# Ledger of designs, part 25: designed miniproteins, single chains

Each design is a single chain, and the fold is of that chain. pLDDT is the mean over its residues in the fold that is shown.

## One batch from the design tools (miniprotein)

Design m897
Fold by ESMFold2-Fast:
Structure m897 (fold): chain A 68 residues (1-68)
Amino acid sequence: ELEKLAQSYLEAARQSTDPEIKKAEENLAEALLKGDVKKAIEYAKKLGELTGDPESAEQLIKRVKEAS
């Protein structure tokens, strides 16, 4: 699950034109691939703030915690 989720964020990062969003998506994907739950949650919150979508960030955090 986390690996598949990480791949989706790597794809999103490739399509992103905003450098901060791109970096947050790349950092989130790396944390997910490494199983770094703390960093994945941190970057998910950051991405939610940058995109103005805190609800999606909360859902992602829930999924990361459930997979840990």
Scores: mean pLDDT 79

Design m898
Fold by ESMFold2-Fast:
Structure m898 (fold): chain A 68 residues (1-68)
Amino acid sequence: SPLERIERLRAEATRLALSTPNPTDEQVDLVLEITRLAAEARDASPEVQEKLAGRIEELLQKLRTLAA
């Protein structure tokens, strides 16, 4: 389901944050935005959840690049 996908993406963002010593403001902002969108998805329709999942994936890709 899109919610299960969103939770997996959120969990990965959290793992990256926890493994990053002295994260930048940009990295912190990305994790907070991913968390906010994941929370928003819980009360959203399935169609909106799919759109939010895509947006979260884009933010997570940016976070992965910065955490590398």
Scores: mean pLDDT 85

Design m899
Fold by ESMFold2-Fast:
Structure m899 (fold): chain A 90 residues (1-90)
Amino acid sequence: DEFVEIDLPSQSKGKTTLKIYGANEEMLTAIASLVGTTATQLREALIKAMGNDDFLKENKILVNDKYEVTDVAELLKHVKSSEITLYAKK
C-alpha cells in the first residue's frame, strides 16, 4: 500500500503528522485542509471525499499505531498531541 505523510498546521501544543494509507489525493487534500478545525468540519470533509456517511465502518483510524479511534471528536483531540495514522479498509 502507498501512504502519504501530511504535516498538520502548527498548533500551540506539539506537532502531529497524519499517515494515511489507501486514501486518494482528493481525500488527502480534504483532510489536510481541515485539520485543526472543528470535528464537524473534518467529518464533513471526510464524508464528502468518500461519498458516504459510513466512513468509520470502512476506515480504521489509529493513534500511534496502537489505539483505534471511533469518534471524530476524539480523533481531533489526539491530532493536537499525537501521531495519527489512517487506514482505508478494503
Scores: mean pLDDT 50

Design m900
Fold by ESMFold2-Fast:
Structure m900 (fold): chain A 71 residues (1-71)
Amino acid sequence: SIEEAIELVRKALELAKMLKAPGIEELEKALEALEKGDIETAIEHLRKAIELLGDSPVGRTVREALELLES
């Protein structure tokens, strides 16, 4: 659901801030888009975040959110 995706993006954002990870701005933009119901814009920002995060714990959480939005 969208609510589950929002929760995952929030968790990814908190973890990214704690770790000083790249992609924080993209995750913030994705969260804002999700809260407005703009799923397409959120997906674009989440994909950009994954490009910056790579194969990392934060990146894996973002991929889980994307899978929920693209299902």
Scores: mean pLDDT 85

Design m901
Fold by ESMFold2-Fast:
Structure m901 (fold): chain A 56 residues (1-56)
Amino acid sequence: SMVQLYVDASAPGTVLPVPRELAAHLDEIISAVEKRYGVDARAVPDGDSLLLEVEA
């Protein structure tokens, strides 16, 4: 799954661009990252794009 590959890449302390095709799954990604790593994660607007910020 593209979502699972993205979650696997979203390690604590990372900031990653969210591909447009994954924007519809953003809440699922945030929840999965937070559950997997036990950290807070959030989406931040960056112009026409989104960044996922994962706390260290």
Scores: mean pLDDT 81

Design m902
Fold by ESMFold2-Fast:
Structure m902 (fold): chain A 58 residues (1-58)
Amino acid sequence: SKEEKIQRLKDFFIKHLDLSEKGANLEIERLLKKYNGDIDKVVKEAEEFAKRMGLSLE
């Protein structure tokens, strides 16, 4: 679901980028605006970022 994808992104940003819960929510909102609400494109950008850092969203 969209909610599960948002939670996975939030957990990733908090764990690997040391963002607060507020900061993670703001970053997700920024990416959703960039991609016109397309959560799958937001997830794809986060996966590409994680790959460049040798990480995964899991």
Scores: mean pLDDT 82

Design m903
Fold by ESMFold2-Fast:
Structure m903 (fold): chain A 75 residues (1-75)
Amino acid sequence: MEVEELAEWAGEQVIKAAKAFGLSEEEARELGERVRRETLELLEKYKGDLSKQVAIMVGQVLRALGDLLDKQLGF
């Protein structure tokens, strides 16, 4: 799988989570696009290291979930 596909997957997971947290379609899309962009940049640095790429994808999704929780808590 190309790094662009991995970044798209991460963004899609974040969009689904954001919608589940009650964000609008627009807000979810903006958050997902940010995560996709940041994930892609990191994956480009670690091409050919599958373990690093998986860790980056999971890490980016978890950070976005943390941001969503912070919004729920009013941070």
Scores: mean pLDDT 78

Design m904
Fold by ESMFold2-Fast:
Structure m904 (fold): chain A 67 residues (1-67)
Amino acid sequence: TDRQRRQDYRDALQYQKQAQNLRDQLDRYVQLYQQGDQSSRDRARQYGDQLGRLMRQYSNLQLRYNS
């Protein structure tokens, strides 16, 4: 339906925004870990896992969304 297409588009935009935020956080904590901040390794892993899950959800949405 037209409502479903609008919802899918909105969801896709939100996934892209969330993915960018997670990538920025992941890059930040990876850099901190490489500079010797041991505590940043766990945070980098957590953000990497969250990004992976989000990207899988986004991929599923793209497969479902077909005009």
Scores: mean pLDDT 76

Design m905
Fold by ESMFold2-Fast:
Structure m905 (fold): chain A 74 residues (1-74)
Amino acid sequence: SAADAARAAAEAHIAKAKAATDPNEAAGHLLAAAHHYHRAGEPEKAVALARKAATEYPSSPLAASAEALAKLLS
């Protein structure tokens, strides 16, 4: 299903975030995973990952977008 594909994509991005050596790349993968969980109908997981991106990578250009996504989905 589309939801199963979205969950698989989110999990792949979480794995890439853990493997990333560049903080901006890690933040990008966490934010992408948050969007995929939102598409999968799992907003609580999406919020958690978006907040994780903002809190663990506050100096990333993506931190503001991640915080905005968490607020939008809360």
Scores: mean pLDDT 87

Design m906
Fold by ESMFold2-Fast:
Structure m906 (fold): chain A 69 residues (1-69)
Amino acid sequence: ASAEEYLEKGKELFEQGKLEEAKEYYEKAIELDPNYAEAWENLGKVLAAMGEYIEALKYYGKARKLKAE
């Protein structure tokens, strides 16, 4: 599977409220493409939904830095 396929699966799981599973698929997308800004952004979003706000901010920062390229 591609990083894009894992990102899309994560988004589907997030829509279903399956936050832990969504997180797992976003992490798989990042493992395949560590420069995939959208995957880092969505990982931040799922962490914020889980109440992990400090960690969410860290990953939003990572996504922002990658987009600034």
Scores: mean pLDDT 85

Design m907
Fold by ESMFold2-Fast:
Structure m907 (fold): chain A 81 residues (1-81)
Amino acid sequence: MTDPTVLEGEIVAALLYIEAAIVRNIAERSTDPELREKLKKVADELEAAADRVLQNRGSPEAIKEGEEALKKGREEVDKLL
């Protein structure tokens, strides 16, 4: 069976990818070029965070960094909308 910490890391990475996809979709639907560019940057940062968590999915520190990245990404989107 997969180590519980590895599974937790995979779940956090999945949540980061899902959030990135949602943010990217909002960016594509935006008519404001500046808002679109800022949202794309947030989506890219969320995808990069997901990749880091997957590379280190057995690390509690990587999981915590991923959770913080997800929170920060959501806060940045809230500020832009």
Scores: mean pLDDT 83

Design m908
Fold by ESMFold2-Fast:
Structure m908 (fold): chain A 78 residues (1-78)
Amino acid sequence: MENGRNVLKSLSKEEIEKLDKDGSGTISAEDLVRFVERKLGVPLTPEEREALIEYLTSKEGQEEIKKITGKDVKVVKD
């Protein structure tokens, strides 16, 4: 799924920090997916949503989030 990954890479540190609503250093994969859908202006299909969640909770996705935020922020499944 190319569009969701590209949107993730375009997210700023400030936008990702805004998703950490309680300051715990943990972001829900669900909240990240909803944010990506808002940026795209269209909802993801169930298959695209699953693929994005798998990426966000993978080592590669977590390393991408760390590069963007400069913090040890963990993406978790709800």
Scores: mean pLDDT 73

Design m909
Fold by ESMFold2-Fast:
Structure m909 (fold): chain A 57 residues (1-57)
Amino acid sequence: MEEILREAAARAAELLAQGASPSEAGREVHRWLVEEYGLSDEEANRIAAGAVALVQS
């Protein structure tokens, strides 16, 4: 959980640095979590939202 959130936060930071909006970064991290980690949509959404929030704080 902690490690996945850390990787998701790093990916979100990269996307935001490339000019993505927080909403766009969250959607791309969600897709990446489902594809790379096999997470459910609900869990991927939770982690993606947390990752974007961490990068913005």
Scores: mean pLDDT 81

Design m910
Fold by ESMFold2-Fast:
Structure m910 (fold): chain A 67 residues (1-67)
Amino acid sequence: MLTEEEVRVLGVLARGPKTAEQIAEELGISVETAKKIIDRLIEKGLVKKDPETGLYYLTEKGREVVA
């Protein structure tokens, strides 16, 4: 089961890859809070980070959840 905060982060990322700072700004939360939510989504296999760009993006599983 996903929390409302996790669903909101997935919805933001469904519109395209974003940094933690961009996600935080769109949701009106702190960057620290955004990173904590993102870390939980990475553990669930729904989100990954590109280490070269710093962008977070939906995995195939993440895209299936938001479809």
Scores: mean pLDDT 85

Design m911
Fold by ESMFold2-Fast:
Structure m911 (fold): chain A 98 residues (1-98)
Amino acid sequence: AVSPEQLKAILLEFKEELVKKIEELLKDDPEKAKEIIEKVDEVVEEALARIDAGEAPAAVVRAFSLELAKIAEETGDEAVQLAVHALLEELYGRLQAA
């Protein structure tokens, strides 16, 4: 079972990994990278606020995953989409192991 504190730590680490990957994939388009990173930051802040509000971890992770998948789809960038999906799969694996 994942505690609220553990979930926050996992989501913040996920954000760090995703931001780094987006910057690497879009190094030749830093303005696009910045726009995507700002949207990712908003989704993470929303998830952290939902955890603080006492929402169930499973509900927070579901909403977080859906919003990130939507952001990835809206980029139209296949490499960014694949990176987001790979990191979400890793996130689910970490949550199942906890």
Scores: mean pLDDT 86

Design m912
Fold by ESMFold2-Fast:
Structure m912 (fold): chain A 55 residues (1-55)
Amino acid sequence: MIEEYKKAFDEAVKAAKELRKALEDPSVTPEQIEEARKKYKEAVKKVTELREKLS
């Protein structure tokens, strides 16, 4: 369980970094930004769900 939480957290951090890069890069399309944002939301949701299970 704790290992799943760590993996989900690491994925959320990666998704956050990808989203930030997309937002900072003017060559990135709005569609690519939306995909990065979507991945970030999914990763954060998974972290939240696992956190609730641990509580």
Scores: mean pLDDT 80

Design m913
Fold by ESMFold2-Fast:
Structure m913 (fold): chain A 57 residues (1-57)
Amino acid sequence: SIETLLRVAEHELSELGFTLEDVRAMREAGESQAAIARRLGLSRRAVSDLLRILDAS
């Protein structure tokens, strides 16, 4: 379920020192996927997948 995917994403982000709210705030600030990927230390594909999960919830 989308809720399960969100919980997994939240846990993984927590290990990196970030929250789902941080990712939403980066999107609201108009940051590109590449900029978000650099800030989180993730690949652009991982950020794309994460944003897709957020948009589906």
Scores: mean pLDDT 80

Design m914
Fold by ESMFold2-Fast:
Structure m914 (fold): chain A 64 residues (1-64)
Amino acid sequence: SEADKYVEKGDQLLKEGKYEEAIENYRKALEIDPNNEKAIQGLLTAYSKMGKNAEAARLAARLA
């Protein structure tokens, strides 16, 4: 899907240490598919890698 395309790009950027660009791509995936579990997990990982623990915690609380 289009959402999966953004997830794959985000995952590649995350691997390259480009956390802000990875977050942008995961957010794009969630704009297309708000329940995309892969995008949510990638976004959580990116926030954690950047030390944005409050953002990660807020997102995790919505994961239910």
Scores: mean pLDDT 82

Design m915
Fold by ESMFold2-Fast:
Structure m915 (fold): chain A 69 residues (1-69)
Amino acid sequence: MVDTLAQASRASIETVRRLLEQGASEEEAIREGEKAGREVLLKGGVPEEEAREIARSIARSAAQGLLAS
């Protein structure tokens, strides 16, 4: 799980960063980051409900961190 979470975080952060660099809104970046992270978590065996919550949290945190930088 820890490795899967790290991989999901990486995928989500990379997606959010790329979209923000291209001028996408915070809302769009979070949505796409959530999708990327959720896909990694689901493939790693995380239950659907938990994967959705974790992915949403990761994407939101990534966007906030990148925008604060």
Scores: mean pLDDT 81

Design m916
Fold by ESMFold2-Fast:
Structure m916 (fold): chain A 64 residues (1-64)
Amino acid sequence: SIKELVESIEKGLEEELEKGKITKEEYEETKEKLRKLAAETKDLKEFSEKVLEIIEKLLQKIND
């Protein structure tokens, strides 16, 4: 389900925060984006595609 996918991604983001790979601000902003997207999206495939875009943008910031 979308809810389970959000929870899984939030755990992954928390691990990256603990490793110092993302900031607390990036973590909170990304969680907010995911939760808002989950509330607005009913289709799991569409949600997954949009989530990948959010995560790719976050990873690009980490690699800069």
Scores: mean pLDDT 77

Design m918
Fold by ESMFold2-Fast:
Structure m918 (fold): chain A 72 residues (1-72)
Amino acid sequence: SLEEKLLQHFRELAKTMVERSKTASPEERQELLKQFEQAYQQAMDYAKKNNYPQSVIDELERIYKEALEAMK
């Protein structure tokens, strides 16, 4: 489904952001965090605009928060 494709795409992005953060300098990490937040906001806006179920909104938030913790 389109919903699962959005979630899968965002999971892949989150994994990439976490991996890139492992070798990033503090300045590079700040840029990664900004890019990731922008992508998260775009995904959330897209899901809401297309009236996706609350479960999709909640899952996007969960993926984002878990990735942010892993990037510390």
Scores: mean pLDDT 89

Design m919
Fold by ESMFold2-Fast:
Structure m919 (fold): chain A 61 residues (1-61)
Amino acid sequence: SFVQNLVRNWLVQYSNGRVTMSQMLQDAQQRNVPLDDFYYHYNRLGMQSLDTGLPVDVVAQ
């Protein structure tokens, strides 16, 4: 989905230190992405990637 692809892209940038959490939240708000939808994908993909050490693109498969 559009939101899932946005969150995945943000998480890749976040894992590489290119964006902050605040910047991701601002972008989500500007694009009218529901915060619950953002955090659903963020927690599922981002936290799992950080916990396992696997890249976000691998975890998201």
Scores: mean pLDDT 68

Design m920
Fold by ESMFold2-Fast:
Structure m920 (fold): chain A 102 residues (1-102)
Amino acid sequence: LEEARAALAEARAALEAARAATTAEEALAAAERALEAARKALEAAKKTGTAEAALLAIEAARLALEAARVALEKATTVEQDFKAVALIIRAIGLIIEALLLL
């Protein structure tokens, strides 16, 4: 549970960084960090095997999805659009995987 809580805190910090970003590159980098944090939360939930850890992983994945959407809104090139959409798809996958742990 401690690992899942720490990962959730990282995801929240990354989302705030994405929102505060003044460039598309900063927002994409923050969204990538949020997705990494969500993956850590999911791994912790799988190892712990509790509903509480699964709920934390779902929350982290939702924050990663929001960070990816913020990055998409700040994207100024087609390449950045593709990167942001890829992050959105990965975040949705993490939400589905975390839900299956319940």
Scores: mean pLDDT 88

Design m921
Fold by ESMFold2-Fast:
Structure m921 (fold): chain A 96 residues (1-96)
Amino acid sequence: SLTREQVLRAIARVLRAIGDLLDAERLLKIAEEAVKKGDIEKAEEALKEAEKLVEEAKADLAEMEALGDPEAAAVIREILEELEKIVKKLKELLEK
């Protein structure tokens, strides 16, 4: 019983979450190269940006759960798990 507007919003939030995942994967590569060059500040900035993407995905998940779209919520939840894995890898890079 979702309206057309609710369906389009769900699509927009899923696409945003996918974009955030791709951005986080780029940030991980930037951080890996920065650490190799001794640019710890750049790697720390990449971690902070990746943590913001996790918070955005959490907000998108909460919105889809509130809308009652279990399929969109499930997709965003899977993306959130992958984002959290990237943040963990970024933190591990900064501990070395």
Scores: mean pLDDT 88

Design m922
Fold by ESMFold2-Fast:
Structure m922 (fold): chain A 96 residues (1-96)
Amino acid sequence: SMEAIEADFKEQVEDIKKALSGLLRKAAEALRNGDVRTATIYSVAAGLYASLLKIAGEEKLADEVIKHLRAGNQAVDAGDLDTAAEHYEKAAEIAA
């Protein structure tokens, strides 16, 4: 039924949000351990998941996550890993 399809879609969106939050927390943890390479892999994956949320209709949530992800990426480029980790942690809280 159409109601079952809508319920399944909502469940998939919640799973994407949980996965996004987990990826962002892992990126932050990697930065706090000085592992920029691992953090970059997780942050790129998080960016893809945020884009999927935007396509799925969670535009406001996705835009807030992308804002913090972008700020975190800029902090990594500046060598400020603590500030970058804080931005990824904030993005993870928004996604959860």
Scores: mean pLDDT 89

Design m923
Fold by ESMFold2-Fast:
Structure m923 (fold): chain A 66 residues (1-66)
Amino acid sequence: SAAAEAAAKAAEEAARKGAEAAQLYSDNPGTYRSAQNGADAGRAGAEVARTTGDAEAALKLTDSGP
């Protein structure tokens, strides 16, 4: 659905931004780890949205990142 596709794109963008933040804060373990977790959550959300077409489930996954 259009909503699921939009959620997947948002999650993919969040994952990319999280990865970029992780690179900037590589010397700060706490911040770096949080950024990596955010990127992983974003990717998982995008995958769920694409597989199930369930935007709500995808958004819950992206919201779980620290």
Scores: mean pLDDT 63

Design m924
Fold by ESMFold2-Fast:
Structure m924 (fold): chain A 98 residues (1-98)
Amino acid sequence: SEAEARELVEAIVENAEKAAKSEDKSKSAAYFTAAALLAVEAVIEGHEEAAAEGLVGAGEVFARAGDVESARAIARFARSLGHEEAAEEIERLVEEAE
């Protein structure tokens, strides 16, 4: 459903925001993992567009926070799920972040 797809996108981005804001590395890693697992859930449920959109949103969050390593990890993860265009968009956002 379109509503379920939007909720998945929102949940992926919210977990990325929590990861980027967390000063505790273990908590940051847990939120990063939650964002990745929600993207996997979206793919399994047939919401591939929601997975791609959510991962781009997560990548943008990390890029804007200056967490280039996490942003690039999301790009590699998107690519591993077959979302090459999403990965390329995240890499562009990393280059634009100053």
Scores: mean pLDDT 88

Design m925
Fold by ESMFold2-Fast:
Structure m925 (fold): chain A 65 residues (1-65)
Amino acid sequence: AAAPAEAAVDPNTRVSDEAAEQIALGLKWLGASDELAEKVREDVRGATPAEVVRIVSRYLKEDAA
């Protein structure tokens, strides 16, 4: 195939530094503080995609509480 297929999510795929930075940037765009975004960035680095969703959701809920 000349182009990558859809999905291609691997349970063993680890979040790169670049992906962690994009996640943190997205949180800042949603109104998260620099401190919250930095904590999420640190925690998601090297995490699996499923763990990223869980970490982000947890931080957003905890910040709202």
Scores: mean pLDDT 70

Design m926
Fold by ESMFold2-Fast:
Structure m926 (fold): chain A 59 residues (1-59)
Amino acid sequence: MITREEAEAILAEARRAAERGEVLPEEEAREAVGRLNAREEFLDLANEFQAYLVEARAK
């Protein structure tokens, strides 16, 4: 199961990628979203992660 530390690490990587305009591979993004959605306590982090994916694609 994913820990909060792992969830925050995934989010931090997505944020860095978005800041650089780097789009994460679709497979990797889907896997990360799946891991975050596996626990209801991380829904806010999952939503934030998806926002970073949208931001990266907009650049």
Scores: mean pLDDT 74

Design m927
Fold by ESMFold2-Fast:
Structure m927 (fold): chain A 70 residues (1-70)
Amino acid sequence: SEEEKIIEEMKKRADELAQRLAGVDPRLAEFLRLATEKIIEDVKNGKISVEEAKKRFDEMMAWAERRLAA
C-alpha cells in the first residue's frame, strides 16, 4: 500500500540519519528515532493523515540535518 511504502521510506531515512548522528550527537539520534516512531504510530492510529505525517517528518528531518551540518 501507499501508506506502507511511505512508512518504510520514513523509517529508512530516519535510520540512515540516526546512524550518521550516533557518533556525533547520540541524543539527537535518539530523539529522531523516537519522534519518527511517534509519527508512524499517529498514522497507524488514524490520528493524522499520511500526508500530514510526511510533512511533519520532512520538517523534522530538515531540522535534524541542519543541526548535523552546524
Scores: mean pLDDT 84

Design m929
Fold by ESMFold2-Fast:
Structure m929 (fold): chain A 59 residues (1-59)
Amino acid sequence: MSNEELAIRIAEKELEELREKGVDEALVEETKERVRELVSQGRYAEVKALLDEAASKAK
C-alpha cells in the first residue's frame, strides 16, 4: 500500500466519522474528492486543512 493510498483511507475514515456526527453528506463527498486530488499532487498540508475545515462543521 502506498503512502497516498494510506492517506486517502485515513481521511475517508475521518470523514465518515464526521458524517455520523452530523456533518452534511454533500460536504463529506466533496471533501473526499478534493482529498484524492490533493494527495495525488503531494499536497498533504492542504489535506489536513480540508479535514480540519470539515470537522469545524460537526455539531
Scores: mean pLDDT 77

Design m930
Fold by ESMFold2-Fast:
Structure m930 (fold): chain A 95 residues (1-95)
Amino acid sequence: MTVLEGVFESVEAALAAARAVLATGEALGVTVYVQVLMGDDGRALVLVALEDASEAQVEAVRATLAAHATSVRESSLDPESVLGGARTHQRALAA
């Protein structure tokens, strides 16, 4: 499982990126979990966990995230922590 981390200058940019990443995952047939977190400095963080994704699918999702982000990297965070929080946020974005 791959976890990607994107840093955004605003919550609006992070939410737009989260929706774009979910749409990319759906188009590729990949299970994607997205969590949006607010930083104490007014910046936002988007965590993306990809389940059973190929290298090409991971790169497509990374490219989608990078189009909206100040920076993108592979995260050292526990994927299970992201999955739990991301499922809650994915439901909030869908509602």
Scores: mean pLDDT 72

Design m931
Fold by ESMFold2-Fast:
Structure m931 (fold): chain A 75 residues (1-75)
Amino acid sequence: AEESLKSLEEPLRVAREALELAREKGDEEAIREAEELLREAEELLKTPMGSKEKVERFNELLERSRRLLEELRRE
């Protein structure tokens, strides 16, 4: 039963990785974007809403976080 909770927390993990990499590179824009993604993911985790809607919004945050991390890994 840990997998469903892990799936909902995945955007937080990816955003944290992006933040750490952005800080290491000194990319101010990426740092701000990663911090915003983390804040949005934490707010969404605390927000009472339907499971389907919550999963959809977490998937959007996961995609945004993955794109930022991939961009940082390239540059």
Scores: mean pLDDT 74

Design m932
Fold by ESMFold2-Fast:
Structure m932 (fold): chain A 69 residues (1-69)
Amino acid sequence: GAVEAAERLTSEALAQGSTLVPIGEAIKALVEEGGLSEEQARAVVERALNADGKTVDGLALIQAVREYL
């Protein structure tokens, strides 16, 4: 589901020494693997959005998905 998709993205980022996930990857995973609509995925991503406007924090993304569902 959406939580598992967010956890996978976060684990992959952490394996590379980061918590940063590109917005496009987050939206795609939440829609294709998580079963969210594109609108739902965008709303969740906005809650975890970093100041750069291009990445989300993976840990914040997991929390945002859990709070949204």
Scores: mean pLDDT 84

Design m933
Fold by ESMFold2-Fast:
Structure m933 (fold): chain A 67 residues (1-67)
Amino acid sequence: AEPFLKAGKGAYNAGDYETAIVAYEKALELDPDNAEAWRLLGEAYRKMGEVEKAEQYFAKARELDPE
């Protein structure tokens, strides 16, 4: 799970948001309760202009890890 999250962050930092999304989705397949992965998935979708999807994923992250 963690290796996919790190790989996704690397892709995101390189501007490869599509690869980042795939990596974050793999992390969530292994750990669907990973709030960080949901938030990062939202950030990647927002970078791709998918605002509605981004907001949905941010809401999911908040649900799993409220402040």
Scores: mean pLDDT 81

Design m934
Fold by ESMFold2-Fast:
Order: structure tokens, then C-alpha cells, then sequence
Structure m934 (fold): chain A 62 residues (1-62)
């Protein structure tokens, strides 16, 4: 129980850090149209994963 919660929290932190980095790159880096589309897609995928993990954490804390 606690070990599962710890793993989910650590993964959530890792995903949030990746999201911050990717959003920073999207805003500050000179990207081609193709690179920009790939980055935007990865950002959306990470946002969806974060939502899933946050829901799992909430369920385990109840």
C-alpha cells in the first residue's frame, strides 16, 4: 500500500518535471514545425498520464 503510493508519487513528480522542461522548450527553443508538433503531442500525452496517476493516488489515499 505505502510502497505503491510512494511509486505513484515519485512517477507523478518525474512526469511534472518532464512537462515543465518540455513546456519550457516549446516556449524558448527555435523549433521546426515538425519538432513543434512532436513536442506538443508529447506534452498532451504527459498531461493525460499525470491525470491518471493523480486519480490513482486519490483512490489509494481513501
Amino acid sequence: KKEELKKLILRLIALKLRLIGLEWDLENMELSEEERRELEREIEEIKEEIKKIEKEIEELEK
Scores: mean pLDDT 82

